Designed miniproteins, single chains. Designs and how they scored, part 38

Each design is a single chain, and the fold is of that chain. pLDDT is the mean over its residues in the fold that is shown.

## One batch from the design tools (miniprotein)

Design m1305
Fold by ESMFold2-Fast:
Structure m1305 (fold): chain A 84 residues (1-84)
Amino acid sequence: MKLSKELLEKKVEEAIKNGEAEIIADNRYNIAKELLLKGESPEEVTKRLVDRVRKALSDASQEQIDREQERAREAVRRAKEELE
């Protein structure tokens, strides 16, 4: 819907520009935790998180993808520690 799309676009733009959008970081962590609980490996979960960014942001630069990969690795590490 138009309102949901507008809110999502704003949050995505902030995440791209700052690499620090709290909502995006929280979503990454929650997704990582869910996938780890389903038995996926840390490497598989990291790949899925990065692939989501590639799919959502078709114009994402390699630098943005590399940054998201580091963020994904951190989220997976944190989620794994919480589940242990």
Scores: mean pLDDT 66

Design m1306
Fold by ESMFold2-Fast:
Structure m1306 (fold): chain A 118 residues (1-118)
Amino acid sequence: MGLAELLDDASVRAFAYGAEVLARRAKEEGWEEVARKFEEVARELRAALADGSPAGRERAYEAIARLVELVGSLARSPESADAAGELVTLMMAAAPREEIEAAVRRFVEAVRAALAAE
């Protein structure tokens, strides 16, 4: 995948941090299975960063693809879809941790609101 060759360590670190914050917030909401999946992605991204090899870069891309798919699977409302897109964009841009945390909070709040409306 061409994206795996373009991702720098800063973007991979941002995705790892985002996954860690998503796991913590999902656990706070009682979404234990979702929290476990985010924890698995965060662990794999941290392992890929420690590896530093071309194989590690490919594993980082696969973990990022699973994170994006998981976030997308939760984004079932227009508001949660918009928040998901913003969060992914910030992680790809290696945005500051504070901005990633704020984007995760907005995403989780939008997902919670959609679930409460059902």
Scores: mean pLDDT 83

Design m1307
Fold by ESMFold2-Fast:
Structure m1307 (fold): chain A 91 residues (1-91)
Amino acid sequence: KLKEILKESMLEALERVARLAEEKGLPKAAEAARAVKRMVEEAYETGKPLTEAPEELKETAEEALPELEELKEEIDAIIEEAVKKAREKAA
């Protein structure tokens, strides 16, 4: 069930980033995290590859870049924890 573990870990990490951004008053970063989460959910439901990001998502990410830089350390920590948990579940 590697695909299920990766899906759950990614969705949990993205939700944590979105919530953190909202708590810090960074609405563009929250929107970017939620947009990526929607794309991940749709890719797993439709079987479309995660590497094909729509142009709208790229624009959202570019607009959110300054706010995402504010959260860089926290985002890195969330990603590291998600990867660790995925490895533990896969073992």
Scores: mean pLDDT 74

Design m1308
Fold by ESMFold2-Fast:
Formats: sequence, C-alpha cells, structure tokens
Structure m1308 (fold): chain A 94 residues (1-94)
Amino acid sequence: ASPAERLEALLEEAIAYLRERAGQAEGERRAFLEAAVEALEGLLARLRAGEDVAAVLEEAIHTFEVIIAAGRAFGDEELVAFFEGKLRELRELL
C-alpha cells in the first residue's frame, strides 16, 4: 500500500478504537476521547482531500503523542499501549 493508504488505514483504526472506548467512558475521559475522535477525523478528511501526506503524518504523530500523554494522566494503560503501537507504525512512514 502507498504511504497515504497506510496513513488512512492507521487513522481509521485509531478512530474506531477511540469511538469504542468513548462509548464505555464517562465524564472527563469521555469528553477527551470524543475530542480525540474529532481531531483524527479532521486529519482523515484533510488526507482524503489530497493534503500533503507528510504534513498530515507529522500532525498525526503529534496528535497521537497528545493522546498518549492524556491516557497516562487518566491511568488508561490499554489506551496508552494501543497508541504507542500505532505511533511506532506512523513513525515507520517517515
């Protein structure tokens, strides 16, 4: 698959994961997860609109790092592990 197709697949998988977790969360954690979904959906829309793959990739890396930091603050070890794995895959696209 092309770098753009691989980035699209990674964003789609991350969005699906966050949506599932948001459905199981409440309060501040749910609000954070819903905001993270919105941020990644924005990146996916920009990628699909033909924005530069490298620019979307750099912003996706930064967004994943923010999600990991928030996950650590909430003590959400499963979310941290998932996004650390996806962040490694994103960095392989650089």
Scores: mean pLDDT 89

Design m1309
Fold by ESMFold2-Fast:
Structure m1309 (fold): chain A 62 residues (1-62)
Amino acid sequence: MEFAEPKVSSEEVKKLLDKVDANPKINGKEAARIVGLILLATSPDASEEEAKEALKEIEEIA
């Protein structure tokens, strides 16, 4: 359990997952990439800049 605030809010992550699920044009490869980007953005090893870039890529796909 993390004692620090996440770089990306769980609410923002849920919003992105909902967009992926709602968009029928997103194929399995794009969905897998989005999941990978979410994991990167929520990783404690990722910098704040890396997390923001990952979120930007997700928004561009969705």
Scores: mean pLDDT 70

Design m1310
Fold by ESMFold2-Fast:
Structure m1310 (fold): chain A 98 residues (1-98)
Amino acid sequence: KLEKIIEEVEKFVKEFQEKQKKEQISAEEMAREMLRTAAKLDDETIDRIFRADRKTAEEALKKAKSFVELAIIAQVSVATGAMTEEEAEEYLAKFIEE
Protein backbone atom coordinates (compact mmCIF):
# COMPACT_ATOMS: atom_id res chain seq x y z
CA LYS A 1 0.00 0.00 0.00
CA LEU A 2 2.74 2.50 0.92
CA GLU A 3 4.72 1.56 -2.22
CA LYS A 4 1.73 2.43 -4.42
CA ILE A 5 1.30 5.82 -2.72
CA ILE A 6 5.01 6.63 -3.24
CA GLU A 7 4.66 5.57 -6.90
CA GLU A 8 1.66 7.90 -7.41
CA VAL A 9 3.53 10.86 -5.89
CA GLU A 10 6.62 10.13 -8.03
CA LYS A 11 4.49 9.91 -11.20
CA PHE A 12 2.81 13.21 -10.38
CA VAL A 13 6.12 14.99 -9.76
CA LYS A 14 7.59 13.65 -13.03
CA GLU A 15 4.50 14.67 -15.05
CA PHE A 16 4.64 18.14 -13.49
CA GLN A 17 8.35 18.56 -14.33
CA GLU A 18 7.91 17.19 -17.88
CA LYS A 19 5.04 19.59 -18.63
CA GLN A 20 7.03 22.53 -17.22
CA LYS A 21 9.96 21.72 -19.55
CA LYS A 22 7.77 20.96 -22.58
CA GLU A 23 5.54 24.05 -22.41
CA GLN A 24 8.10 26.55 -21.01
CA ILE A 25 5.52 27.99 -18.63
CA SER A 26 5.94 29.75 -15.28
CA ALA A 27 5.45 27.91 -11.98
CA GLU A 28 2.14 29.74 -11.40
CA GLU A 29 0.86 28.93 -14.90
CA MET A 30 1.92 25.30 -14.43
CA ALA A 31 0.11 25.08 -11.06
CA ARG A 32 -3.04 26.65 -12.55
CA GLU A 33 -2.94 24.22 -15.50
CA MET A 34 -2.47 21.21 -13.18
CA LEU A 35 -5.42 22.33 -11.03
CA ARG A 36 -7.48 22.72 -14.23
CA THR A 37 -6.48 19.46 -15.95
CA ALA A 38 -5.41 17.02 -13.19
CA ALA A 39 -7.75 18.23 -10.41
CA LYS A 40 -10.60 19.24 -12.80
CA LEU A 41 -11.15 22.60 -11.10
CA ASP A 42 -12.78 25.56 -12.85
CA ASP A 43 -10.98 28.90 -13.29
CA GLU A 44 -13.03 30.62 -10.56
CA THR A 45 -12.06 27.96 -8.00
CA ILE A 46 -8.40 28.16 -9.08
CA ASP A 47 -8.44 31.98 -8.75
CA ARG A 48 -9.92 31.70 -5.25
CA ILE A 49 -7.22 29.22 -4.17
CA PHE A 50 -4.54 31.61 -5.51
CA ARG A 51 -6.22 34.36 -3.41
CA ALA A 52 -5.77 32.13 -0.33
CA ASP A 53 -9.49 31.34 0.01
CA ARG A 54 -9.38 28.63 2.69
CA LYS A 55 -13.02 27.52 2.33
CA THR A 56 -12.67 26.99 -1.44
CA ALA A 57 -9.45 25.01 -0.93
CA GLU A 58 -11.08 22.80 1.75
CA GLU A 59 -14.11 22.12 -0.48
CA ALA A 60 -11.83 21.23 -3.42
CA LEU A 61 -9.86 18.79 -1.23
CA LYS A 62 -13.07 17.11 -0.01
CA LYS A 63 -14.23 16.64 -3.63
CA ALA A 64 -10.88 15.22 -4.85
CA LYS A 65 -11.35 11.80 -6.49
CA SER A 66 -7.73 10.60 -6.52
CA PHE A 67 -4.56 11.01 -4.50
CA VAL A 68 -3.00 12.99 -7.38
CA GLU A 69 -5.93 15.45 -7.36
CA LEU A 70 -5.71 15.75 -3.57
CA ALA A 71 -1.91 16.23 -3.64
CA ILE A 72 -1.93 19.03 -6.25
CA ILE A 73 -4.81 20.89 -4.54
CA ALA A 74 -3.06 20.56 -1.15
CA GLN A 75 0.37 21.62 -2.47
CA VAL A 76 -0.94 24.72 -4.27
CA SER A 77 -3.21 25.66 -1.32
CA VAL A 78 -0.24 25.56 1.06
CA ALA A 79 1.93 27.53 -1.40
CA THR A 80 -0.72 30.29 -1.76
CA GLY A 81 -1.47 30.41 1.99
CA ALA A 82 -5.02 29.05 1.65
CA MET A 83 -4.13 26.45 4.30
CA THR A 84 -1.23 25.38 6.51
CA GLU A 85 1.08 22.43 5.79
CA GLU A 86 -0.39 20.72 8.89
CA GLU A 87 -3.97 21.04 7.60
CA ALA A 88 -2.98 19.77 4.13
CA GLU A 89 -1.12 16.82 5.71
CA GLU A 90 -4.29 15.88 7.63
CA TYR A 91 -6.30 15.68 4.38
CA LEU A 92 -3.58 13.57 2.73
CA ALA A 93 -3.41 11.24 5.77
CA LYS A 94 -7.20 10.71 5.77
CA PHE A 95 -7.13 9.80 2.07
CA ILE A 96 -4.29 7.30 2.64
CA GLU A 97 -6.24 5.67 5.52
CA GLU A 98 -8.98 4.65 3.04
Scores: mean pLDDT 73

Design m1311
Fold by ESMFold2-Fast:
Structure m1311 (fold): chain A 86 residues (1-86)
Amino acid sequence: SEAAEKAKKYLELAKEYLKKGDLEKAIYYVLQAAKYALEAGGDKELVEEAMKKAMEGARYYAQGDYEKAREYIEKGIELVEKALEA
């Protein structure tokens, strides 16, 4: 579906910006990927957990804890991938 294609595209962008160290953009793209994963019929529980992890990542980023921000963004990415496999 178009929504599934968008979810995958945003997921790849999240991974690329995480690799580049742009944590703010990585968080944004995880949230966009989660939104489109839900629209594509992905697992709602996994999408909700992914959004919670991305929001925790944003909280750590705002506090200057970039290592924890990175960890939580990675968890969010993994959860969106699992939601799309269901």
Scores: mean pLDDT 90

Design m1312
Fold by ESMFold2-Fast:
Structure m1312 (fold): chain A 96 residues (1-96)
Amino acid sequence: MELAPDLSPEDQALLTQARAALKAGDLDSARAYAEAAAASDDPVGAAYGLLLLGKVYERQGDYDSALEYFEKAAASEDGVVAVAAAVNLVVLKKEL
């Protein structure tokens, strides 16, 4: 999934760092960056932060938290992040 074009440079940096940390298996750093993004005043940036928090908790085996964050991200009015979160939610439910 690509970032929304209208995200602030700060939110884009946080989301980029969170994704890089997830890919590297650094779940502590990924969580910190994703939590910072989720706290954004930009609802689209915050929704992407929630999506990445869901991925962090999924990788940690905390499926209850992963489901909660994917559901919050799927409620976004941004269609791109909502679809991404819904896909992750369906994939996670298949693993349960």
Scores: mean pLDDT 80

Design m1313
Fold by ESMFold2-Fast:
Structure m1313 (fold): chain A 79 residues (1-79)
Amino acid sequence: SLELAELYKNLGDIAFNQKKYLKAAEYYAKADKIVKSLLGKSANTSLSQDIEKGLIKLLTQHPELQEQILEILKQVKAE
């Protein structure tokens, strides 16, 4: 459900603020998967934009975690 995607996005924001960056990546990836499953890959909603901004922030601000983050994104997508 979109409500579950919004919950995961909010959990991602909380984890990010707690500096739990890998957990934030997992939550954002789960939110993204739900949105794309329900609305398609070209979904352009405020929720999809906020999820994308969170993921971009993780990848650009924490290059030392980039490989671990990308692996999490791959694992969540494969589920």
Scores: mean pLDDT 84

Design m1314
Fold by ESMFold2-Fast:
Structure m1314 (fold): chain A 75 residues (1-75)
Amino acid sequence: DGLLKKLRKELLEKKELDAQITTILSLKDLEAKGLASDSLIKYKNRLEADLIRRIGADDFAKLLAAREKQLLEKE
């Protein structure tokens, strides 16, 4: 109800998505280095599946790539 409340919710959801994508990237990095346990790999896979269900595979891939690029540019 109300445009302002909708925009605020969308902004909060975006911040939540950015945080979850950062977590997924960190877990993927650990997996690539052979440092991730089976539990961490399952947790990552669950987060990926949940995000894909929420925003779709194309949007997930775009956000993941954008965040990965941003993190690499900070190094």
Scores: mean pLDDT 77

Design m1315
Fold by ESMFold2-Fast:
Structure m1315 (fold): chain A 80 residues (1-80)
Amino acid sequence: VVDMLLPSPKDWLDLGLEALRRAEAGERVTVLLSEGSALPGLAHASEGLRVGESRTVGNITFHVVDPADAAQVQALLEAL
């Protein structure tokens, strides 16, 4: 699991690169995103997703969460 971040632009780039690197290494990667967020290099994979939706592209699964809803985030992490 790659942590959901409310990142600076630098941290957003680092998250995207880390997710891509782990997926290229053959690892299954889960990324938690806020609605409207897009990781550099992976923007197309999360495009159009809303809170509560998910999409899998290759080895990467994107889950869109509301970062203000701590109970929803906790439940999703426990389900993974």
Scores: mean pLDDT 62

Design m1316
Fold by ESMFold2-Fast:
Formats: C-alpha cells, sequence, structure tokens
Structure m1316 (fold): chain A 68 residues (1-68)
C-alpha cells in the first residue's frame, strides 16, 4: 500500500533524520485513529515482513502523542 509505505517513511525520517515531530503528529492525526489502527492490523498484508515490523514498532513509539 502506498499509504502504509508513506507512513513508514515519514516515521523513519523523524527518528533517523530529525524530521519535524510536530508536522508528523498533525499529519497522522489527520489520517484518523481508525485508519492508523487498520494500518497496524493489516501491516503484514500491505508491506513486506520487515517493513511491517518497523511500522508497528515506530507507530508504538509515537502512540502516546496520538492518543489523548
Amino acid sequence: SALARDVLARLEDVVENSGSVEELIAWLRGLGAATLRALVADADALLDPQQARNLRTLLSLFEPLLIP
């Protein structure tokens, strides 16, 4: 999925290249909790196994900033 790969790429950019956390969180919130939950649940169908693991790990890292 293009969306799943874009989410993973933006998460990796913030962690590895000091990208904007504020802009990342605003964009992720704009996608909505249902969309983010679906990406995590369907990660193995949308990405290769290594990318799916990375997506789950990185979204977990940012989850406290996404949940009120």
Scores: mean pLDDT 78

Design m1317
Fold by ESMFold2-Fast:
Structure m1317 (fold): chain A 68 residues (1-68)
Amino acid sequence: MSLDQQLEQLRQQLEQLREQHPQFAELVQSLLDGLDVVAGIEDEEERRARLEALQQALQVLQQQVQQS
């Protein structure tokens, strides 16, 4: 899967989470803003590293949703 496809999948997962759990909209928006920053990075290695960090942040957010 390309980095662009991974970015779009993350965006879709975040948008779905925001729709299902509007109480977490602020945290989701923070991660969506992070994706926009990553999309502007020209270096593929830096984009990949930041994308991986956002994927980890999404996992943490999903755990918070389950614990709430």
Scores: mean pLDDT 79

Design m1318
Fold by ESMFold2-Fast:
Structure m1318 (fold): chain A 86 residues (1-86)
Amino acid sequence: ARPTHGQQVRRIRQLLGLTQQQLGELLGVSQQTIANYESGVLDLPLAHAQRIAQLLRERTTLSQAEIGDLLGVNARTVGRWLQEAA
């Protein structure tokens, strides 16, 4: 099975308990931009993936490995992103 970036973004948003508008506000983009990420019309930019990793770390009990699985990256990459976002 090919995990789509859009399906992952939607799952992450649901885990954070956010609407598309609320996630957009946290990332500094419109609700329509979030909808385009979730539909696969647009790819999720690296900067937004890094911010989402930080939000998951701050607002959930997920490990770096679990955050990596949601974003399609390894736990080491998540750890690096969290250090760079500090």
Scores: mean pLDDT 78

Design m1319
Fold by ESMFold2-Fast:
Structure m1319 (fold): chain A 100 residues (1-100)
Amino acid sequence: MELKEEIIKLVDELIAFLERYLAEHPDLTPEQQRVLRRIATLLERVKEAIEKDNYDLAIKLVEQIKSIIDNETLDPEVKARIKAAVDKILELLEKYKKES
């Protein structure tokens, strides 16, 4: 229960970061905006999967986000922050699945 709440909090914090970044950077290309919005949408699906205790789906969605980050052109600081958060979320999801 406590670990599940921690994972949801990390997902919410990353979604909030992406939404703030998009609002503060209207000069981003339409393609960069689409990539960041796609990541935010996938993070909302991760949160929904976790709330439904579908950890296998949550892990697959997080791995999909990692693939997007690795293949898309993003600001290096933004890419690093998303990658760090996603790696932590994945670590905690794998731990929760093992303990449940």
Scores: mean pLDDT 84

Design m1320
Fold by ESMFold2-Fast:
Structure m1320 (fold): chain A 119 residues (1-119)
Amino acid sequence: SLAAENQAAEDRLVDLAEELIRKYENGEVSIEDMARAIVDALEELFGLELTPEQREALVRGMAEGIRYALQHRLTVEEADALGRELLRSAKTPLEQAKAFGFYVGLRLVARARERREAA
């Protein structure tokens, strides 16, 4: 089903986020490197056709979401609530791309942390 395929894609993104967070903690990658890698994976997994401006807005939002979630301990539910609120307030396509990046960044870090704590 589409829902099962979307869940499998999200699980692959969480696996990537866990690997990138470990590399970041070891000083091997920047937050911006993590954001670009996750955006590249999103484009591949979901077949996103973005303008260069939309892609850069998505990367910026992703980096801000990752940075925020690394500095603040959020549950997945709290990450979803914050991300959805920003998406609702976004008015332009570029603001929507940035807000979506922020949401995904928050959610992936929160989910990666939850998996680490469940192990």
Scores: mean pLDDT 87

Design m1321
Fold by ESMFold2-Fast:
Structure m1321 (fold): chain A 76 residues (1-76)
Amino acid sequence: SIAQQRSQIMDQADAAAQAGDYDTAADYVIQMIDLMMQNMNLKRSTVYSMANSIADRLGLPDDQRQRIFDYVDQRL
């Protein structure tokens, strides 16, 4: 299911962040957002809210957080 795929991608993002590999963690967050946007009719505000919450939870540095937001902006 999409929910299972999302959970597995997020587990990988969390593991990368725990290892200090924030570039890889951000890549997984982008992958998860892309999966969600492809399978759900999400509003721009919902995607931004989701991205912000995940970046906060993973403790992503500002440059990687901005990279995620730039990706969201490009895809919406």
Scores: mean pLDDT 83

Design m1322
Fold by ESMFold2-Fast:
Structure m1322 (fold): chain A 67 residues (1-67)
Amino acid sequence: SEEALKHLQRAGEAFRAGDYEKGLEHLREAMKADPSLRPAARTVAVYFQDKGLEELAEKAREIAEEL
């Protein structure tokens, strides 16, 4: 949906700015609007894992599983 894509875009902007908590909030809203975006949440979890941000990676996995 357009709503979900807007949240996903805002999540990407927040992650590029280093505002990871805001990015995760937008990611959660995107998932609520369109659960088929679950692979995007998994991709974000891998991104945080690769940066060594284990707690943020776990939060992203939980968002993927929340719905």
Scores: mean pLDDT 80

Design m1323
Fold by ESMFold2-Fast:
Structure m1323 (fold): chain A 62 residues (1-62)
Amino acid sequence: MVDPEELEKEVREAFVLMAESVARRALERNPESAKADLEEMIKTSKNEEVKEALQRILKEHE
């Protein structure tokens, strides 16, 4: 039986890492377009961990 808390933690960490990777690649290809897309993703995302990660990347690239 999987602990729901442990599973949720692992899933959140995986999403955060994936979001960071996608964001960095987008900024590398087209910074102007990627910044706007990241801001929209931050607004639309329900995952607080993902929001935090995206905000940090956006600030770092600003």
Scores: mean pLDDT 75

Design m1324
Fold by ESMFold2-Fast:
Structure m1324 (fold): chain A 91 residues (1-91)
Amino acid sequence: MAEEEERIIKEDNENPTPEAIDRSVELALQLIKEAIGNIDALRRYIRELPPEEQEKVRKEYEEAMKNRDYDKLRKIFEEARQRVAELEAAR
């Protein structure tokens, strides 16, 4: 399914009331915050891997981005977040 957040932002842009603008800004800020969090988790996950595994994960990420393989990207970010959470829990 298309990103529901993207659909809401597009719909609000077609109906530029003050309430619709505020809602679009809030959703955009939330998406940016989540994207930054995902990138930070991925960077942290890669740093914790052995050098050979770091290269493999980076290559898989770059290939998924190039091919717009959203399912693969989702799995990469999910594994990164899970691994970071495990590292924090082991502290």
Scores: mean pLDDT 68

Design m1325
Fold by ESMFold2-Fast:
Structure m1325 (fold): chain A 105 residues (1-105)
Amino acid sequence: LSPELENEITAGTSEVAASSTLTSLENAEDTLTDPKEVTETAQSLANLAKKILENISKIEDEKERERIRELTKKALERGKRLAEKAGSKEGVKILDEALEELEKF
């Protein structure tokens, strides 16, 4: 396989993960009201974001990489708002740390 094809597959998988997560968080606003459940969701989201950032570091197309990075940022920001609304101080901290790691990319 060419490096270009491998990078396209990595980009597509990361984009689907980021986009799907953002949509799930938008739909979860009415159902994720328990601070404990929201904290667990925040940890899962931070772990997913780290994995996406590791994968996109292999993408040579700057435009593709930045698009996936922006989707990941939007998901983290939405997760943080949901954690704030639910009163999960731990969830907010987890997502703030994930956003700081995202800014390093």
Scores: mean pLDDT 74

Design m1326
Fold by ESMFold2-Fast:
Structure m1326 (fold): chain A 75 residues (1-75)
Amino acid sequence: SLNDVASELAAAVAPYVKTDEQKAALTKLVSALLNGDEEKAKEYAEKLASLVPDPKKAQQVLDKAEEAIEQVKKL
């Protein structure tokens, strides 16, 4: 379900989400996924990744978000 995909993404990126700004970006990303809004989900995923200082961890956030978006598109 959409809720399962969103929950799995939130759990996967939780270790990289520490600040209030990062938490706000994740909340908006999850909301966009639950609404099936691919364009906003990509925008908020890029915003969240930009707030993660480690480039490798930022790329993991982007990869997990892209996976979640593709799963939602198949529902």
Scores: mean pLDDT 84

Design m1327
Fold by ESMFold2-Fast:
Structure m1327 (fold): chain A 65 residues (1-65)
Amino acid sequence: MKIKVIDMEITEEELSKLRREELKPALERGEFIIYRPTSYPSEEEKKEYEESIERFLKLIKKLLE
């Protein structure tokens, strides 16, 4: 399994939508693409987003088992 993280300027809502839209095709390929914002409104929001990425990665690993 290969996980690719792409840094880009994107809102949290748009990021969530992209993850949902890419999830099924990525699972079929055994490949995962995660979009990460290049800038955050605050350091607190950055930490919150990083936690959401960790939860998403754990979910993906569980689904691949």
Scores: mean pLDDT 64

Design m1328
Fold by ESMFold2-Fast:
Structure m1328 (fold): chain A 94 residues (1-94)
Amino acid sequence: MEETLKKIEELVKKMAEEAAKGPENYDRALQLADEIAKLVEEATGNKEAGDLVKSAAYSLIDAVRENPEKRKEIAEKGAKALIDYVKSLLEKSK
């Protein structure tokens, strides 16, 4: 559990960092979002949990895209919220 959560936290931070860099990096952020969702599905054994995390990650990337003046703030806040959400899903799957 701890190892999986740590890997997800690292990927979420990297996804947020890529999204915050600007439009040229959004494809990389989306790819990282897909990797995060797959890890959550594998860790929970629940496809719905993976789908929810994917939706949340994509919404974060979209919010960064729509608010270029606040990209870093939105990315940092969204990453923290997504990590907290994933942690709750992993704890519930025990």
Scores: mean pLDDT 82

Design m1329
Fold by ESMFold2-Fast:
Structure m1329 (fold): chain A 94 residues (1-94)
Amino acid sequence: SRLAVLVELLHLLSQALGHLETAKATGDEAAREKAIALLEEALRLAQRHDVPEEIVRLIEEAIRAARAGDLDTAIALTQEAMRLVLEEYERLRA
C-alpha cells in the first residue's frame, strides 16, 4: 500500500529527527550516526516505491548535511521532508 509506505517513511524520518536533535543537544556522534542510518533507510524506502522526487532530494540533502556535521540544516531538511510526506499522504486520501 502506498499509504503504508508513506506512514513507514514518516516514522523513519521522525526517528531520524529525534536522533539529530540529540546529536545537536549533546554532541553525541553515535546519535548523529544513528540519524544518518535512519535517513539512509528512509532514502532506500522512498526510492523503491517511487515517492515524489522532491522528498527523495530533501532526504539526500539531509544525509549530506548530517555527514558534514551541519545538524541545523539536517534537522530543517528532515522536517521539510516530513511535511511533504504528510502532504502526499493527504493528497492520496482525498
Scores: mean pLDDT 91

Design m1330
Fold by ESMFold2-Fast:
Structure m1330 (fold): chain A 61 residues (1-61)
Amino acid sequence: HHHHMEKLREEGRKKLAETYGLTDEEVDEMIRRGATNPWARRLYSMLTEEERKALEEELKK
């Protein structure tokens, strides 16, 4: 169960950092807090700088 999801998150983490301009450490922190889900990743490509910061705060609560 977690094994497959963990692999997908690792691959997605690298793509997210490259595509959306996040640092590896920032992406790791969001993953650790259970913040980066598939829905949230999609929103990052559509959000403005201010909206993306608001989403981060909301997800990592």
Scores: mean pLDDT 56

Design m1331
Fold by ESMFold2-Fast:
Structure m1331 (fold): chain A 63 residues (1-63)
Amino acid sequence: SAEIEKILKEMEDVGVLGIVRKEPEKALKEMEELAEKAISLGGDKELLDRIIENARKGMEKVV
C-alpha cells in the first residue's frame, strides 16, 4: 500500500509538471508507465485508468 501511495503521488507530480512545462504527451506516457507499475503491485486498475483518462482530458484543454 505504501508503495502504491508513493506511485500515486509521483503520478500527480508528473501530471502537474506536464502542464507547467507544456509536455503533456511526455507526462501522459510517464503516468501510464507508473500506473502499470501500480497495477502490478495490486493497485486498483479502475481507479488508475480513471486517473489517466482525467489527466488526458485535462491536458487536452490546456495545450
Scores: mean pLDDT 81

Design m1332
Fold by ESMFold2-Fast:
Formats: structure tokens, sequence, C-alpha cells
Structure m1332 (fold): chain A 80 residues (1-80)
């Protein structure tokens, strides 16, 4: 029982780390999207580059969130 609890706790911890990473990337995507919108009014190329950075961080956030959810599902199955 305690071994299962420790295994589940480890997976939850790893999932939490990935969730923090996902939230950080999501916030960066929002920041670059806002900067891109602002820059686009003065310099189309700079605006496009910032939007591409936003897209990259959006994708990174999605991948990290999915990985976090998979680890949490594994932890839940171990505890059940």
Amino acid sequence: SSKKEREAASLYSAGDILEVGAETSRKLAEEYREKGEEALKEDKEKGEELYKKAEKYEEEARELREASEELRKKAEEIEK
C-alpha cells in the first residue's frame, strides 16, 4: 500500500512540474501575442516573428499539459 502511495505521489509530482511548465509557456504565448499585435501596427515583419513565438509557446503549453494529464491518469489508476 505505501509503495503504491509513493509511486502515485511521484507521478503526481512529475505531473505538477509539467503543469507549471505548461502554465509558464501559456503565459509566454499570451505575452508574445500581445506584443505581436502591438508590433504589427508599426512593423509587419516584427509582428509576424512575435506571433510565431506565441504559436511556439502555445504548442509547448499544449504538449506539456497533455503529458501532465497522462501522468495524473497513471497516478489515479495506481491509487484505485
Scores: mean pLDDT 87

Design m1333
Fold by ESMFold2-Fast:
Structure m1333 (fold): chain A 90 residues (1-90)
Amino acid sequence: MHEELAKLIGEFSKSKDYEGLLEKLEEMLEEAEKLGDKELAEFVKYQMAMTYLAIALETGDEEAARRALELGRELGDESLVEAAETLLKR
C-alpha cells in the first residue's frame, strides 16, 4: 500500500496533476474511514498534506499552504507544520 501510493505520488508530481492526486487521496481517505482503518486514514492525510505543500511551493497558493498546516497540526507532525508555516511567511 505505501509503495503503491508513493509510486502514484511520483507519477502525478512528474505530470504536475496535483488535482488528480488529491481526488484519489480523498477517495482513499473516505474508504479508510468507512473501514475504521485509522492507520491508513492518517497515512492518506499525511500524503494529502505533502501534496498541498507541493502545490503551494509551485503555485504560491496560500490556501494550499493553510491546508497543509491544518493537516500537519491534526497529525501532530511538527515537520509538516514548520514547512507550511515557512511557505505562509513568503
Scores: mean pLDDT 77

Design m1334
Fold by ESMFold2-Fast:
Structure m1334 (fold): chain A 55 residues (1-55)
Amino acid sequence: SPRQQAMQQYQDEMVRRVSEVLAANADAPEEERTAEVLRVSEELTRELQERLAAL
């Protein structure tokens, strides 16, 4: 279903983007690294909500 596809894409993007943020910020302070992860999570959650609303 379109909803299942949106959820799968969200999960795949979350894993990929969080891994990229952690790698890019490996030498950053923990607080900064956590803030970047939260920012990416918020962005992806918003995108998921927009996709679901369009269905």
Scores: mean pLDDT 84

Design m1335
Fold by ESMFold2-Fast:
Structure m1335 (fold): chain A 94 residues (1-94)
Amino acid sequence: TRLAFVGRGTLRKENGKWVAEGEAEADGARGTARGELVARFTVDGKEYLVAAGPLEVETDDGRRYTGDALIIAEVEEGKEELEGEVSGTAEVAP
């Protein structure tokens, strides 16, 4: 079964690199996201950072899985900590 996760995260600039952490939820499961910057894009004059990495999933019945997460945040001038959204997926046992 594939679960889709949605949540909130932060991108922080550490030692000149953007790293991301977040938490996300799906029906009957929670995920912890970690990531590093993989892309930048601009839409309607606003710049966004995309971080990608593993999603560590725990289901309500105590099983653990690993999935994939994206963390997306809008750039704010001069800020080294940005709030963003987490989107993730994981395959779990039915």
Scores: mean pLDDT 86

Design m1336
Fold by ESMFold2-Fast:
Structure m1336 (fold): chain A 70 residues (1-70)
Amino acid sequence: SLPKEEVEIIEEAVAEVLPEAERLRDDPDPQATMERLYERALEIVREKDPEFAERLEELRRELEAEAAAA
């Protein structure tokens, strides 16, 4: 499980982008919008905890590599 501090940061980042995420089904380009929301959420995490943001980016790259290998 993630530490409480890291969970709080994720919750704040998600809350910031949630209103736009709820409109994705009506978005003319949902993939592009989702990428922007992800980048915005990651930037919020970086401002609060840059070390945590670095770990999230590493995890994302590992997951993408595993998906490509499957």
Scores: mean pLDDT 74

Design m1337
Fold by ESMFold2-Fast:
Parts: structure tokens; sequence; C-alpha cells
Structure m1337 (fold): chain A 71 residues (1-71)
């Protein structure tokens, strides 16, 4: 069956790629980093600019979906 999911998000001030920031924050938040963190990095990003990273996380702390948004 499908697990329940919850959206979580973090702000960043730049200096990291979205994939690196997503993985680091997932590790710090106790999330499973084996999930699909790199699938969404094909979006254009500027690591010198601030942005937002969002996760969809199931009840086992597995990342189901991740995406990056820059202003």
Amino acid sequence: GSLKTTLRGFNFAGGLTPAQLTQKLAQQAGLNVTAKTEEIRDSKFDPSKPGFVFFEVNELKEIQKVFYSST
C-alpha cells in the first residue's frame, strides 16, 4: 500500500547546488537520502542566489519527491 506523505521545506541563501542542499538537509532532518533527490536537478538553478527546497516525505522518512524554487 501507499504511505502517508508530508511536505517539508527549507530556505537557503545560496552557495550550494539544489541537489547538494536537498541531500544535506535531508541528512540533517533525519530523512532517507536514497530517494529521488537528483531527479529534479535538471531544472535551471543559480547556486549564487537564494531559493527554496521542498520535500515530499513519507512516514518512513523516505523522500518521494523533491523540487527547487528560486525567486
Scores: mean pLDDT 60

Design m1338
Fold by ESMFold2-Fast:
Structure m1338 (fold): chain A 63 residues (1-63)
Amino acid sequence: KKELMEKALEEIKKALEQPYSFEVQRKINEVFVKVMDEVTLEEKKEFLNKAAKIQGEINKKKR
């Protein structure tokens, strides 16, 4: 579901922008689990690609 994926990507981005913590890592994992359960295989692939891109961009900023 497109809306679910968009909300999930937003949650991941917000979590990654926060200071590093176990809470943030747990939140990101929970979001991934929800998406993997609720969307099609094709949507999962798109979601993972977008999530990886977000992680890469934030890693570049925070190092």
Scores: mean pLDDT 72

Design m1339
Fold by ESMFold2-Fast:
Structure m1339 (fold): chain A 63 residues (1-63)
Amino acid sequence: SEAEVAEKLRKAAEMFEAGDYDAAVALLTEAGVPREEVEAALKAGDKDAVEKLMVKGYLKATS
């Protein structure tokens, strides 16, 4: 459901801010974001790119 995907994306953002990147990657992947894209954004340290991936995951799951 959209609510479940949104909750996972919110938790992923919290884990990312906390520095728990393994948990953030797992939650984003469960929400439908490709693992390779998440790992690339984290490697770049680009918070805006990570936020964009969360939006992409939400849109893909709710389309």
Scores: mean pLDDT 73

